# Designs tried in a protein design run: designed miniproteins, single chains, continued (4). Part 93

Each design is a single chain, and the fold is of that chain. pLDDT is the mean over its residues in the fold that is shown.

## One batch from the design tools (miniprotein)

Design m15225
Fold by ESMFold2-Fast:
Structure m15225 (fold): chain A 65 residues (1-65)
Amino acid sequence: MEEELKNFAKDLKKEYEKHGYKISDEEVEKIIEKGLEMLRQGKSLDEAKEYVEKKLNELAKKSLK
């Protein structure tokens, strides 16, 4: 599960970068660590993925302001 969440975040970052958004590696790592903490607390992989997607989307939108 942890490796799947990391791969999901990495692939999602690449997708945003293909569309011209810039998201820092440091911010992505912070989001991944929070998602991993959710998994350790017993949250589902889907809940962790939803959190990661939401946070990466917020960072992508902020990069355009």
Scores: mean pLDDT 80

Design m15226
Fold by ESMFold2-Fast:
Structure m15226 (fold): chain A 94 residues (1-94)
Amino acid sequence: SMEELKEELKKLLEELVKKIEEDPSSIDEVRAELQAFLDEVIARTSAEEAEELLLFAMKHAGELMKKLPEDIAEKVEKMLLSAYTEAMDRLAAL
């Protein structure tokens, strides 16, 4: 369901942000994990549902970044923006 996907995505984002906070060198690995999840979401949902999930993810990620040190937050923001842009490009290609 959409509610289950939103909850799963929220938990994934919290785990990925924590992983970067504990080891900033993991950012490329974290991006790959996030990208794989977003690709799965796009493959299993309608374009409208995928867009709703991406917007939800970006809003929640923004709130998580407010809790991080500025240098880590900047790296996370750049990675998330990159992953989000790639996911939106995938949706536009459908």
Scores: mean pLDDT 79

Design m15227
Fold by ESMFold2-Fast:
Structure m15227 (fold): chain A 89 residues (1-89)
Amino acid sequence: MKEIQQLLEELRQLVLELLRVATDDSLPVTVAQQRGDALLQQMRVLYDRITALADQQNDHRSSALAGFLLASAQSHFDVELRRKQRRAA
């Protein structure tokens, strides 16, 4: 339980970092994309670990929450990156 909560907090911090990268107007689009892709890869690793631990503990809520955070982060990053591309053009 405590380990899953710590991993969910780490995932939440990566989501906030991803949003900061996506909304930072001082970053070139290429730099934002490279940093965002690396953060999303870290999030997928955390998601897999959370899901494995949640399955062992029958904590389907934590697995669902992790999936929601990952999916929402990917979707919002894609939208913000497209906005940056339009501003750069």
Scores: mean pLDDT 83

Design m15228
Fold by ESMFold2-Fast:
Structure m15228 (fold): chain A 82 residues (1-82)
Amino acid sequence: SLEEWFKKQFEKIYEKYKDNPELAFQQMVLLFQILLPYLSDEEKEIAKETFLKFVEEKVKTDPRITQEHLEAFKEALDDVYK
């Protein structure tokens, strides 16, 4: 599924930048910017929801990731989806 594909890409990016999670999430936002012209409105929503769920899971499991990070990335996505 598209959700599983995005989840796998986010997991790969997070592992690549595991020593700098903020940079990992910035790279995920850049992936959205690159892919947006190729996605339908439905696919954009799937991508956005998958990313937000991924960040929420990291807030629970990685002490370096905070609720403040989640809010910052919601704002970044809103700018990308304008």
Scores: mean pLDDT 80

Design m15229
Fold by ESMFold2-Fast:
Structure m15229 (fold): chain A 51 residues (1-51)
Amino acid sequence: SAVIAGLDPLLRPYVADGRLALERIPAIHAAIDDAGITDPAAREAVIRTFL
């Protein structure tokens, strides 16, 4: 899927394991961007909030 091909590397494992629905990805990206988070560990912490 084109959506998976353009995914943030931090999101790919959760999508592949079925733990994250594809429709949640835009909201997760918006939350990370709105928070100004660039650190990978902090980004993963935000992603876990949506799981």
Scores: mean pLDDT 65

Design m15230
Fold by ESMFold2-Fast:
Structure m15230 (fold): chain A 61 residues (1-61)
Amino acid sequence: MSEEQLAAAIELALSLRQANPSMSDETIVRLIADYLRRFEGASEEEVAEAVERIREALAAA
């Protein structure tokens, strides 16, 4: 996964939080992880790293 793809995934997660404030962090993380696996061709290692970075971004927001 490129740094550009990771940044886009984080932006998407933050956008989902902003549009759906009642949605849990776990739901957002699950949706983005599933998207990365199915549409970006991300490996399990890349997904795990992206999930960690997304959790950090959501916690900081």
Scores: mean pLDDT 81

Design m15231
Fold by ESMFold2-Fast:
Structure m15231 (fold): chain A 92 residues (1-92)
Amino acid sequence: MELEELKKEIEELLEEEKKLEELYKNLENLDEEEQEEVRRKRSAFILGRVEAEYILKNSPLSELERLKLALEAMKDPNYFFDRVEKELEARR
């Protein structure tokens, strides 16, 4: 039921990552506070994307459950692979 909606939310988060990457390439044109904000947000998005890719590639769960967990990982930059694996095991 939510498959298309979850895919769209993930795509929207990936577009935000692309925008941050563009800002990061032009970091020298930003003030010091904006530079720190861009670095912080970029690191969070990279971590979330890596975790989401791990979930989507390695999950034994249904496509819907994988997308839900991937979206959660992208929203929470502190969600690590060991926690992802434990959550995947619990959702079986």
Scores: mean pLDDT 70

Design m15232
Fold by ESMFold2-Fast:
Structure m15232 (fold): chain A 89 residues (1-89)
Amino acid sequence: GPPEKVELVIESDDFVEATNEALKKAEELAKEGKNSRIIAKSNGKVVTIEVEYLEKGKYKVTIEDSEEGIKVEETISEFEITGEIEPAP
């Protein structure tokens, strides 16, 4: 079957803290070979982080900011999420 997918919601009063906790959880799960979808919520702001394990050492990372309508998709050779979000294409 497909790889195990873990879905989590992280809420915090600080949006940066919620996003950082979501990124850390996504990285931890990716290192275990698991796919994940983590939603970070703070004071009406929502960021969705989705990570798909492709093969050993390769991951597809999608970050969506629902407030700004920004969506970024990247394929990375190691689990490393870029801190820069660009406007949706």
Scores: mean pLDDT 66

Design m15233
Fold by ESMFold2-Fast:
Structure m15233 (fold): chain A 93 residues (1-93)
Amino acid sequence: MMKEREELLKEAEELIKLAEEMEELFEESAPLLSEEQRELARELVEKIREAKELSKEDKEKAIEELAEFLKEMEERLRKIRAELAAQRAAAAL
């Protein structure tokens, strides 16, 4: 009971990795992005930057804010990923 900080740090690290994978997908799909998807990509990049650049104490707060952002955006990110995959398939035809 209660390595809560260590477990939260691991969960946040996994979320940061997911965010970085989404950032790479946005860069690869840049010509296919809608204006809304470009805005979301910019917000994601800023949140990742904040989480990485902060001191240990501030980093915990930034990681929590990034995790909350990703949880709120989970459905939207999933839809964007599917739409980008479909657009890439259509562009290859």
Scores: mean pLDDT 66

Design m15234
Fold by ESMFold2-Fast:
Structure m15234 (fold): chain A 67 residues (1-67)
Amino acid sequence: SEREASIEAARRTLERIAAEVGAEDIEAALMRLFRAPSVEEAKRRMAEAYGLPQSTISRLIEEVKRA
């Protein structure tokens, strides 16, 4: 489904960021990637870019950080 494809794409983006900068720095990397002034704004912009709820982006970040 479109939603599943969007979730997988967002997860792959977060996994690539974690591989590049480390899981602990993923939120700072998102701020740079989305040119956002805060972590919450970066999550909002990523959610908009992938057509997902911000809560889904937050969940994916936590899942990637635990992997």
Scores: mean pLDDT 87

Design m15235
Fold by ESMFold2-Fast:
Structure m15235 (fold): chain A 86 residues (1-86)
Amino acid sequence: MTTQTHTFTLPLAATLADTQAQLQAQLRRYLQDTYGLDGSTVSFQTLLQTDDRLVLGFWNDQLSGTVQATLDRAAGTAHATMTLQL
């Protein structure tokens, strides 16, 4: 089983829910573009949510992974690291 890691930065939305939705959309697009996987089949679960951190688990029938985001409200950015198991 191969472990893949991908890092990306996105702007913080007005709400944490909107930031989470943007993060999910970026991950689905990355999986479709990089691996040819249908990102619409990917399910997400919030594992940790604080003012400074967001951790999501994600999975489908072919893969599983975790994304960890640090929320920098002073900079208005979120820095995310995805770890994927194929």
Scores: mean pLDDT 80

Design m15236
Fold by ESMFold2-Fast:
Structure m15236 (fold): chain A 64 residues (1-64)
Amino acid sequence: SDAEIEAVLDNLGKQFGLTPEQKERLRAMIRAGASREEVADFLVTEGGLPRSTALAAAHELLSL
């Protein structure tokens, strides 16, 4: 659900400093049917997350 996606994005913002603009790009990617690898790559390159954390977060976001 959108509410569960928002909760995950809010937690990522608090832990890793994701900007509101980066959160909006993540929502757009998820809605466009981006793969887990594409979402994880965004979280690594733009969000500064470790790859293992980014893959786990991408899996969670795309399972909602």
Scores: mean pLDDT 83

Design m15237
Fold by ESMFold2-Fast:
Structure m15237 (fold): chain A 100 residues (1-100)
Amino acid sequence: SLEDMKKELEEKAEELKELIEKKAPDEVILSKFREYMELLLEALKKAKSVEEMEELYKFGMTLAGEVIKLIENEELKKKALELAKETMREFLKILRDKEA
């Protein structure tokens, strides 16, 4: 369900925030952020409508933005922003295919 997908995204975002607070290694944070973005893309593919997909994208990217804001290391932040940009490009492809 939409609510279940949102809850899973929220739980993963909170896990990421905890890792950043605990000063986990950059590689661990980046790996978990990649997993979060992959989870978001899978949720978008499973969305039953364009409206549900747009709601999931907005929700998931808002949480991703909150995570990125907590990153103090500029190189890690840059890599996280690049992953977010890649996710945006993939979302646009999924959206186009869903509208066809």
Scores: mean pLDDT 87

Design m15238
Fold by ESMFold2-Fast:
Structure m15238 (fold): chain A 81 residues (1-81)
Amino acid sequence: MAPLTPEEKELAAAATPKSGEEAAKIVAQSILLSIPEDGSPDMPPVEDAEEVMAEALAEVRGIPKETALRQLRALKKAEES
């Protein structure tokens, strides 16, 4: 329950994929980057997960990692709302 500003809402919308298929693609890319050769569904540490997620988002959207981190922050805040 946090008050989102219009700018934060726009950033979250930009980070949020338009379609569920696009969301699945971003998640799939982050998972692929984290899956070891063994193919085990291991859960990476929080810091590693953030880097992987930011990299996947940056790759899909074609934006720099710094911008992806900012959008990820806004998206996380919107998700908790």
Scores: mean pLDDT 65

Design m15239
Fold by ESMFold2-Fast:
Structure m15239 (fold): chain A 82 residues (1-82)
Amino acid sequence: SEKERLREEIRRRKREELARLVERIKAKLEAGAPLTPVEVALARILRRDGRLTPAQAARVDALPPPSVSAWTAAAIIYTSLL
């Protein structure tokens, strides 16, 4: 049905956006590029969710803890893609 096709398309797009987010954060960690506070919070969420390698996780853990507002923004972004 059209409703089922639309739901599948939405799930596909969310998976693609999440994959792009994961790859972007991983690329920044690998390159040693500076992360914004929101990106640090997102990286910590990805680490908790088992999406980072141990080496990438160690890099994130060395960064300063994000603010509450950065955590809130990161949580909203991440949950919108689930």
Scores: mean pLDDT 82

Design m15240
Fold by ESMFold2-Fast:
Structure m15240 (fold): chain A 101 residues (1-101)
Amino acid sequence: SLSAISQLIGLILRAIGFELDMKRSDWSREEVFEKATEILREMAEIALKAGVDEAKVQQLYDKALQELQKIVDSGLSTAEAAEKAARIVRNFGLELLRLLG
């Protein structure tokens, strides 16, 4: 599924753009969490439609959500929270790409 791979790469690039936008915006850590979770959900849906094992997608998704929640709970600045959130989203996308290959 070259189409699914292309879509996931596009969402990984969107996560990088999101990090840059967060550093320039007065967004809360809660808003960073919400936006990151939205991208994770879109990535998971693409992987599931491409025939990736639902249990593996769920495991990776739950791990990513847990890591995002730790950022919200950590008292980090919005800029630091955005950088860490973007890395979590990027890593989730890369793991999904591995499951598609």
Scores: mean pLDDT 79

Design m15241
Fold by ESMFold2-Fast:
Structure m15241 (fold): chain A 67 residues (1-67)
Amino acid sequence: SEIEKAARLALSFGNGRATYEQLKAAASLLGISEEAVDEAMKRLGLEPPLTFEQAVKVLEEAKKLSE
């Protein structure tokens, strides 16, 4: 999926974890705003640095908030 590809890209420039900046960059490739990412993290109770599975969950939730 495009979300999983974006999450993998976010982790590819870190030590196996996605920082907030990498997560925002990946989200922008999906047309997701920073505000949607912040709200998704708040709703899921997740804070960077994130695992691949956590990054996917944040991006999926943020995409729903952006639609």
Scores: mean pLDDT 80

Design m15242
Fold by ESMFold2-Fast:
Structure m15242 (fold): chain A 80 residues (1-80)
Amino acid sequence: RPPLSREQLELAILQALAHFTEHGGSITAGELAAGLGVDKSTVSRLLRRMERQGLVERVPGGGYRLTEKGRELLNEKLKA
């Protein structure tokens, strides 16, 4: 059971992806799930939804990265 609301969990995923993407890396759904204390299936479903929205993309090595659109959305949420 996730400790965060859906919106807070999505924001946390975007923040983690921004951090790893900016440092030339990526993060897997399993690593995100472990770090956030949520089920990997929950994180995977949210990542798929965010990918459909153009907010995240898959990378070589089985991880995910933040897109330009995802970065813009994250910046707006953090500045609010």
Scores: mean pLDDT 77

Design m15243
Fold by ESMFold2-Fast:
Structure m15243 (fold): chain A 101 residues (1-101)
Amino acid sequence: MSLPLVTPISESQARERGDQILDDLRAATTAAQVKAQVDQGYLLIASLIESGRVELAREFQDRIIDAILEVMKKFSPADQAEIRAFVLQRMGMVNILLSLS
């Protein structure tokens, strides 16, 4: 079994990338911008899992979810529902990857 081609990442690179994603997520003004940062965050989590950094991947998943919950408060109920559905789909994928690690 081989994962999709994901570039292994160092802990320092992951931290820098994660902080950038969190900052961009908090600055998001549209549901589309939130979804784009969620995708980037889940790609980072996948890279951490591929690198054997499962604990760091779990930490970033929690941090990204917390940031999403906070940023969602500024959106309409319809946009919040759309963001929530997207996040739940991505979170489900990550949980499958973590269970296989």
Scores: mean pLDDT 79

Design m15244
Fold by ESMFold2-Fast:
Structure m15244 (fold): chain A 61 residues (1-61)
Amino acid sequence: SVDDQLTKLQIIRDLFIISKSTSEMLAERSKNPQLVEQLKRDVERLNKQIEELDKQIKQLE
Protein backbone atom coordinates (compact mmCIF):
# COMPACT_ATOMS: atom_id res chain seq x y z
CA SER A 1 0.00 0.00 0.00
CA VAL A 2 0.98 3.67 -0.32
CA ASP A 3 1.07 3.97 3.50
CA ASP A 4 3.46 0.99 3.76
CA GLN A 5 5.69 2.51 1.04
CA LEU A 6 5.63 5.88 2.84
CA THR A 7 6.65 4.23 6.13
CA LYS A 8 9.54 2.41 4.41
CA LEU A 9 10.78 5.64 2.78
CA GLN A 10 10.62 7.43 6.16
CA ILE A 11 12.71 4.64 7.77
CA ILE A 12 15.29 4.87 4.95
CA ARG A 13 15.39 8.66 5.45
CA ASP A 14 16.09 8.20 9.18
CA LEU A 15 18.93 5.79 8.34
CA PHE A 16 20.43 8.34 5.91
CA ILE A 17 20.20 11.04 8.63
CA ILE A 18 22.04 8.76 11.10
CA SER A 19 24.69 7.94 8.46
CA LYS A 20 25.14 11.66 7.69
CA SER A 21 25.49 12.57 11.39
CA THR A 22 28.06 9.79 11.89
CA SER A 23 30.11 10.92 8.86
CA GLU A 24 30.01 14.56 10.06
CA MET A 25 31.16 13.53 13.55
CA LEU A 26 34.03 11.43 12.15
CA ALA A 27 35.08 14.28 9.81
CA GLU A 28 35.24 16.71 12.78
CA ARG A 29 37.33 14.29 14.89
CA SER A 30 39.70 12.93 12.22
CA LYS A 31 43.24 14.25 11.63
CA ASN A 32 43.52 12.33 8.33
CA PRO A 33 42.93 14.86 5.47
CA GLN A 34 42.07 12.17 2.89
CA LEU A 35 39.49 10.60 5.21
CA VAL A 36 38.00 14.03 6.03
CA GLU A 37 37.62 14.81 2.30
CA GLN A 38 35.97 11.41 1.68
CA LEU A 39 33.59 11.90 4.63
CA LYS A 40 32.64 15.40 3.38
CA ARG A 41 31.85 13.86 -0.05
CA ASP A 42 29.78 11.17 1.71
CA VAL A 43 27.82 13.91 3.55
CA GLU A 44 27.15 15.76 0.25
CA ARG A 45 25.98 12.49 -1.37
CA LEU A 46 23.72 11.71 1.61
CA ASN A 47 22.25 15.25 1.53
CA LYS A 48 21.30 14.75 -2.14
CA GLN A 49 19.83 11.29 -1.40
CA ILE A 50 17.78 12.77 1.48
CA GLU A 51 16.49 15.58 -0.81
CA GLU A 52 15.42 13.05 -3.47
CA LEU A 53 13.80 10.88 -0.79
CA ASP A 54 11.93 13.94 0.57
CA LYS A 55 10.57 14.57 -2.95
CA GLN A 56 9.36 10.94 -3.16
CA ILE A 57 7.75 11.15 0.29
CA LYS A 58 5.98 14.42 -0.62
CA GLN A 59 4.73 12.85 -3.89
CA LEU A 60 3.14 9.97 -1.91
CA GLU A 61 1.46 12.31 0.63
Scores: mean pLDDT 88

Design m15245
Fold by ESMFold2-Fast:
Structure m15245 (fold): chain A 68 residues (1-68)
Amino acid sequence: MSEEELEAAIKSLINLVKKLLEEGKSDDEINEELEKVLKALVKKYGLSAEEANQIVSSVLNELNKLKG
């Protein structure tokens, strides 16, 4: 996965979570959707555990900034 593809994936996941939050989805529903997308990215790009964790951490960090 390129740096540009990684950044685009993170932004898409942030937008997805924002949309789900606006729709009143529970934390469990949001986590399920994030897991599905992350698994698809791992399969498509052959991501390492480190790269997958980086995506998750970046998404969570940006969501925390939006809340604070």
Scores: mean pLDDT 75

Design m15246
Fold by ESMFold2-Fast:
Structure m15246 (fold): chain A 67 residues (1-67)
Amino acid sequence: GEEEEAKREELARLAELLKKYLLEREGAESATYEVIDPNTVKLTFVKDGKVYELTLTLEELKELLLS
């Protein structure tokens, strides 16, 4: 429904902000994300030759980026 689409759009927007933060401020070599459901994103990034994978909810993204 439209509510589900709105949640996916906000989730993708916040995931893109986190990706940009990791690349520009944390020195990540690469970062990608995948929206797996309307409330959950999987983020993969490489830093110092190590691969990190995070699964984050919409609320966790809001706390991380807006706090």
Scores: mean pLDDT 79

Design m15247
Fold by ESMFold2-Fast:
Structure m15247 (fold): chain A 80 residues (1-80)
Amino acid sequence: SLEEILEEIFEELKKEAPFLPEEVIEALKEPLLEWIKKYAKDLPKEVLYEIVKLVAGKVVNEDKPFSEELALEALKQVLS
């Protein structure tokens, strides 16, 4: 399921980027799942991973809250 794919992505992200706070990752799970269902449901896992990683990085490094606009910007960067 998409929920299982996202859980795998977040677990992999925790291994590759342990500097990301657990609270930030947990807060992103539901908004990202809903956004992916709306805009990105048919994308392969590898592309979803890059989008999630970029969104998490922007939230942490730029101190930006999650938004659909932020996720769409990440999608555009990954697909360019």
Scores: mean pLDDT 80

Design m15248
Fold by ESMFold2-Fast:
Structure m15248 (fold): chain A 66 residues (1-66)
Amino acid sequence: TPPSKVSVEKIAEAAATSAYSMGLDPEDAGKIAGDAGRSNGLSDEDVKKASKLAKKKMEEMIKKKK
């Protein structure tokens, strides 16, 4: 069975959700996504994409709570 690759999108979503649950800022969501991406073997480019997406997703979660 081929290994299940963790996608950039899944890492970004998990990081945004974790940061939001902890009461952190979108910048922290980006850092969490970057660290998770590196730990899961993503390229530097994909780590940057995950960080950017996590920030965006968390900002959208904050907007929905207003």
Scores: mean pLDDT 77

Design m15249
Fold by ESMFold2-Fast:
Structure m15249 (fold): chain A 68 residues (1-68)
Amino acid sequence: SARDAEILREAAKLASEEAKPVLLEIAEAAEQGDFEKANQLWQQMAEEDFAAAQDAEAAVRQAAEALE
């Protein structure tokens, strides 16, 4: 949804340099309604860079709270 994409784009501003480009790609997939691609991108990040995935998760949580 547009709301999910907004949260992910705000999260990208808070995330590490490693996580930022992946979060922006996930936001684009979510905006297009392609949640399978969004989930695949998230899983790939977690497998390749666990620290970046942890930072991204924290950034998404913070962005979601800020937008409430």
Scores: mean pLDDT 83

Design m15250
Fold by ESMFold2-Fast:
Parts: structure tokens; C-alpha cells; sequence
Structure m15250 (fold): chain A 94 residues (1-94)
């Protein structure tokens, strides 16, 4: 059995909501099966996991999870990609 703390559960919920926003943007732009976008996303996820303790990244993930408008979601994804140093992905979401 996997037991998560309340803080770990809240972090997981934020990540799942942020992932749902990402999927929504990719679907809207027709990029769900784009191999170049997928490769850039893999790099971004790896860097995000290495920097999970960065409060700026945590703040952007929370803002993304709360964003209801597609243009705001794209802006936040671009900002997150820039912060992670994945310029190709940031350019895609701009």
C-alpha cells in the first residue's frame, strides 16, 4: 500500500491538474502526436523532476493547475518551459 502525506497528496493533485492543462493545450493545437514536441516535453519533465524543490516551478505548476483559459494555460506552459531551459518547447507554446 502506498501512503502519501497530506502535502505529497496536494503536490500530486497539482501535478495531475497541470498535466490535464498540458493535454488540453496539446489537443487544441493538434500536437498530441508530434514527435518533436514529445521529445521536448521529455526533457522538460526530466528537468522539472530535478528542480521540484524550486518554489518558482511549484508556483507556476499551481497557477497552471488553476488556469481555465487556453491562452493563459499556453502562457504559463511557455513560462515554465523557459524556466526549465527548454527553449524549443517555450517557443511552441508562445
Amino acid sequence: DVVLSEEELAELETLLRAQARLAEVLRADGAEEDAAVAAALERAVRRLLERRDDPRIQELLRRLAEADELEEQKRLLAELAELLGVEELAAFFR
Scores: mean pLDDT 77

Design m15251
Fold by ESMFold2-Fast:
Structure m15251 (fold): chain A 75 residues (1-75)
Amino acid sequence: MIKPPWSEEEIEERKKQSLKRVIEDALETADRYLAEGKEDEAYRLLNSLLKGITGKVYDSIEEARKALEELLKEL
């Protein structure tokens, strides 16, 4: 059996760091899509990530972006 080499606290910190990177990368990519006029791609990217993290989807890019920014602040 594979035992994690970290304490429980270190495993949680690693998970938080990984999630922060994913959210930051998604926000940056969405901003690029919006700059290029690719609103549909930005919308799908943000809602795909939010569905995976929170189980929720949002009707607008602005709401989805705000939800991800709030998640970043809590992490």
Scores: mean pLDDT 78

Design m15252
Fold by ESMFold2-Fast:
Structure m15252 (fold): chain A 73 residues (1-73)
Amino acid sequence: DVRARRKLEIYVLLSQSSDYVSLGDIISQLRHPVSKATITKHIETLRKNGIEIVSKKGEGYRMKDPKAKKNVL
């Protein structure tokens, strides 16, 4: 499923970053281009599934502890 794949790509991207990743950088690094609204919804879904993602205005998104969770599903 393409939506599940995009969610996993966002998770992997944030888990590999030591700092904030901008929404634009997330879009540019995905294999399949999506809208900003779609990425925001996927981040909300990850948060609902227990992934701690912090957001900072002007800087983007960062996973608080990427080593604590290896199983997203």
Scores: mean pLDDT 72

Design m15253
Fold by ESMFold2-Fast:
Structure m15253 (fold): chain A 65 residues (1-65)
Amino acid sequence: SVRARAEEVLARRRAVLGLSDEQVEALRVSLDAVLAGTPEEAETYLRAREEIIDAIEAAQRAAAA
């Protein structure tokens, strides 16, 4: 579901950026606004965030190697 995917994105952003619970809640508000729009807008937003997270995770792995 789109909600499950959104929760995964929030969890990954929290891990990658070291976000507090308070910061995650602020991001959830913004995400909920996007998810209240069209399915196309939600898909575009989630894909863009996933690509950014993937790039950061890849960079972190490269730095650790």
Scores: mean pLDDT 81

Design m15254
Fold by ESMFold2-Fast:
Structure m15254 (fold): chain A 92 residues (1-92)
Amino acid sequence: MEKVTEEDVKLAIENVEKLMEELGLPEEVKEKVIKFIKSLEGKELEEVREILAKIMDEAAEKIEKKGPIEDFSVEERNKAILEAMAEYEEKK
């Protein structure tokens, strides 16, 4: 299977840092998100897909508890996903 490369991690961090800055996330959350992405380096793509699926499910549950998903902006959905990534890293 293909593995996550150092270059993949670098590109993901650059994209996510821009998104986190735009969303005004606290530094503590930003650090955990970056640490999470770095932890994916060298993992099999299949394993990463399973981890991301769990994070997406947790983010969706956070949104659904507040109301219908259709009422939430792209920014609110992205914030929930990034918060779920930070929480996943803490639970390790």
Scores: mean pLDDT 77

Design m15255
Fold by ESMFold2-Fast:
Structure m15255 (fold): chain A 79 residues (1-79)
Amino acid sequence: SEEAKKEAEEVAKRARDLANRMKEIGGPQELIDAAEGFAKRLEEALKDSPEVMKRTAAAGKDAVDGLEKILKELEEKRK
């Protein structure tokens, strides 16, 4: 559905924003690579079937949520 696609696009944007923020704070390269990898996979899934898009977005959301937690902890340590 168009609504599900919009939600998947939002998750992809969150992953891309995370990768950019991790680069700005000089975070670990492994975390930057992971965030970029998730962003790329989610962006590619938006061009696939609705079922692949939904499954990839759900898995990506869990990963992005975890990375956001790590990023917040890294930002707090710099304050």
Scores: mean pLDDT 76

Design m15256
Fold by ESMFold2-Fast:
Structure m15256 (fold): chain A 59 residues (1-59)
Amino acid sequence: SDDQQIRNQIRDAFSNRDSDTVTRLYQQARVDPRLRQILNDVFSQRVQQSRQQQRQQLL
């Protein structure tokens, strides 16, 4: 789906620390509410990922 492609692009940009792509995505999010929602979702998932990784260390 289009949403999945956008999510993958955002994750790749954050993983590669591609500040230029991240900046462009945030600028587009100012005029695209759907992209803004996806960006926020990816951010929230990264926070949850940190908690899941801690759980895996305890197992």
Scores: mean pLDDT 72

Design m15257
Fold by ESMFold2-Fast:
Order: structure tokens, then C-alpha cells, then sequence
Structure m15257 (fold): chain A 73 residues (1-73)
């Protein structure tokens, strides 16, 4: 329950500010160490960021998170 709330807060923060370093760190931690059940939602969000963002650094961070989350599937 707590990890899902952290995921939802991180996504909300990143929708307001795509440069929120703390929110990206939270997503990275959840992708690597969080419950497997959250992996599909992390993958969906990361794929959306890669598709919609014009910033190469934001896209790079999202691709790394996508790769980590996919390892759980």
C-alpha cells in the first residue's frame, strides 16, 4: 500500500515538474526494489515519458527506469 502511494505521488510530481530529481529517484528505487505488482504501472509511465518528452536527459532517465522495471516481468 505505501509503495503504491509513493508511486502515485512520484508520478504526480513529475507531471507538474519533469525535472523533480527526488521523484525520479523514487521511481528508480521502485523500479529496482519495489513490489513486482507495481512494475506494469512504472513501465506504462516510463513509456509515456519516452514518447512525449522532447528532453534527451528526461528520456534517458525514463529508459533506464523502463529497463529496470521490465526485469521484474
Amino acid sequence: MDERELLEEAIERLEKDPYDQEAWRTLGTLAREGPKELAPEIIEYAERVIEESTDPLVRLVARRILQEARKKL
Scores: mean pLDDT 84

Design m15258
Fold by ESMFold2-Fast:
Structure m15258 (fold): chain A 70 residues (1-70)
Amino acid sequence: SKEEILKEFKEKVEEIRTIKDPQQQEKAIADLAYEVSIKIDESDMTPAEKREVLLEVAREIGRLKEEQKK
């Protein structure tokens, strides 16, 4: 469901924040983005709900990347 995907995504974002190595953190962000896109695609959500989840995920990843810039 939408709530399950977002919950798991947020838990993994917090895990990524604990990674001290910038290269490992960058790889983890890329891996998470890919994994979440597969889960969204395989989910039983409407196209509108999938779009909403993708936009929320994109905003959170963008914020995470900005936090990495020093």
Scores: mean pLDDT 79

Design m15259
Fold by ESMFold2-Fast:
Structure m15259 (fold): chain A 81 residues (1-81)
Amino acid sequence: METRTVLELSDEERELNREYSKRVREIEEKLQAGELSLEEAIEKIEEETKRLLSQIKNPEIQASVEGLRDIIIRRLEELAK
């Protein structure tokens, strides 16, 4: 598989990104099930993003995570319609 946005990640950074993606999916599923409001889902995404960013030292990876957060929040807004 070829991607143009693959960064040279450490094993620890890869595990952090996997955990983040898993948490995001759980939040999206709970929002769709009506277990979370849109506001609560966005707050949880922001908390998980802050947690991930606090553990990442590479500023390029931090910028990528912030961009991903914005995409996720937009997706949550669409799911809540």
Scores: mean pLDDT 76

Design m15260
Fold by ESMFold2-Fast:
Structure m15260 (fold): chain A 85 residues (1-85)
Amino acid sequence: DDAEKARLRREIAEAIKTGSWSAEEIVEKMREAEASVEEAVAHLYRLALETGKWEEWRKRMEEIAEAAGRTDVPEELLKLLKEEE
């Protein structure tokens, strides 16, 4: 079960990076993996830092948060991560 959740979390991270899954599919798989929206947004923030494509990754964050019913999360978490760096 733990190994399956770890595998699923890796698949979610890859799907976020490649854009191969819809926001709804990502949220469903996150629920199966017991991953939080905050974890997904943190991963997207790292991708934005690496690629410089802030608008693209911010839109992806918003889509995932909206699909999870968390429309307020992307801005709050993005600000929190920026303060740390």
Scores: mean pLDDT 71

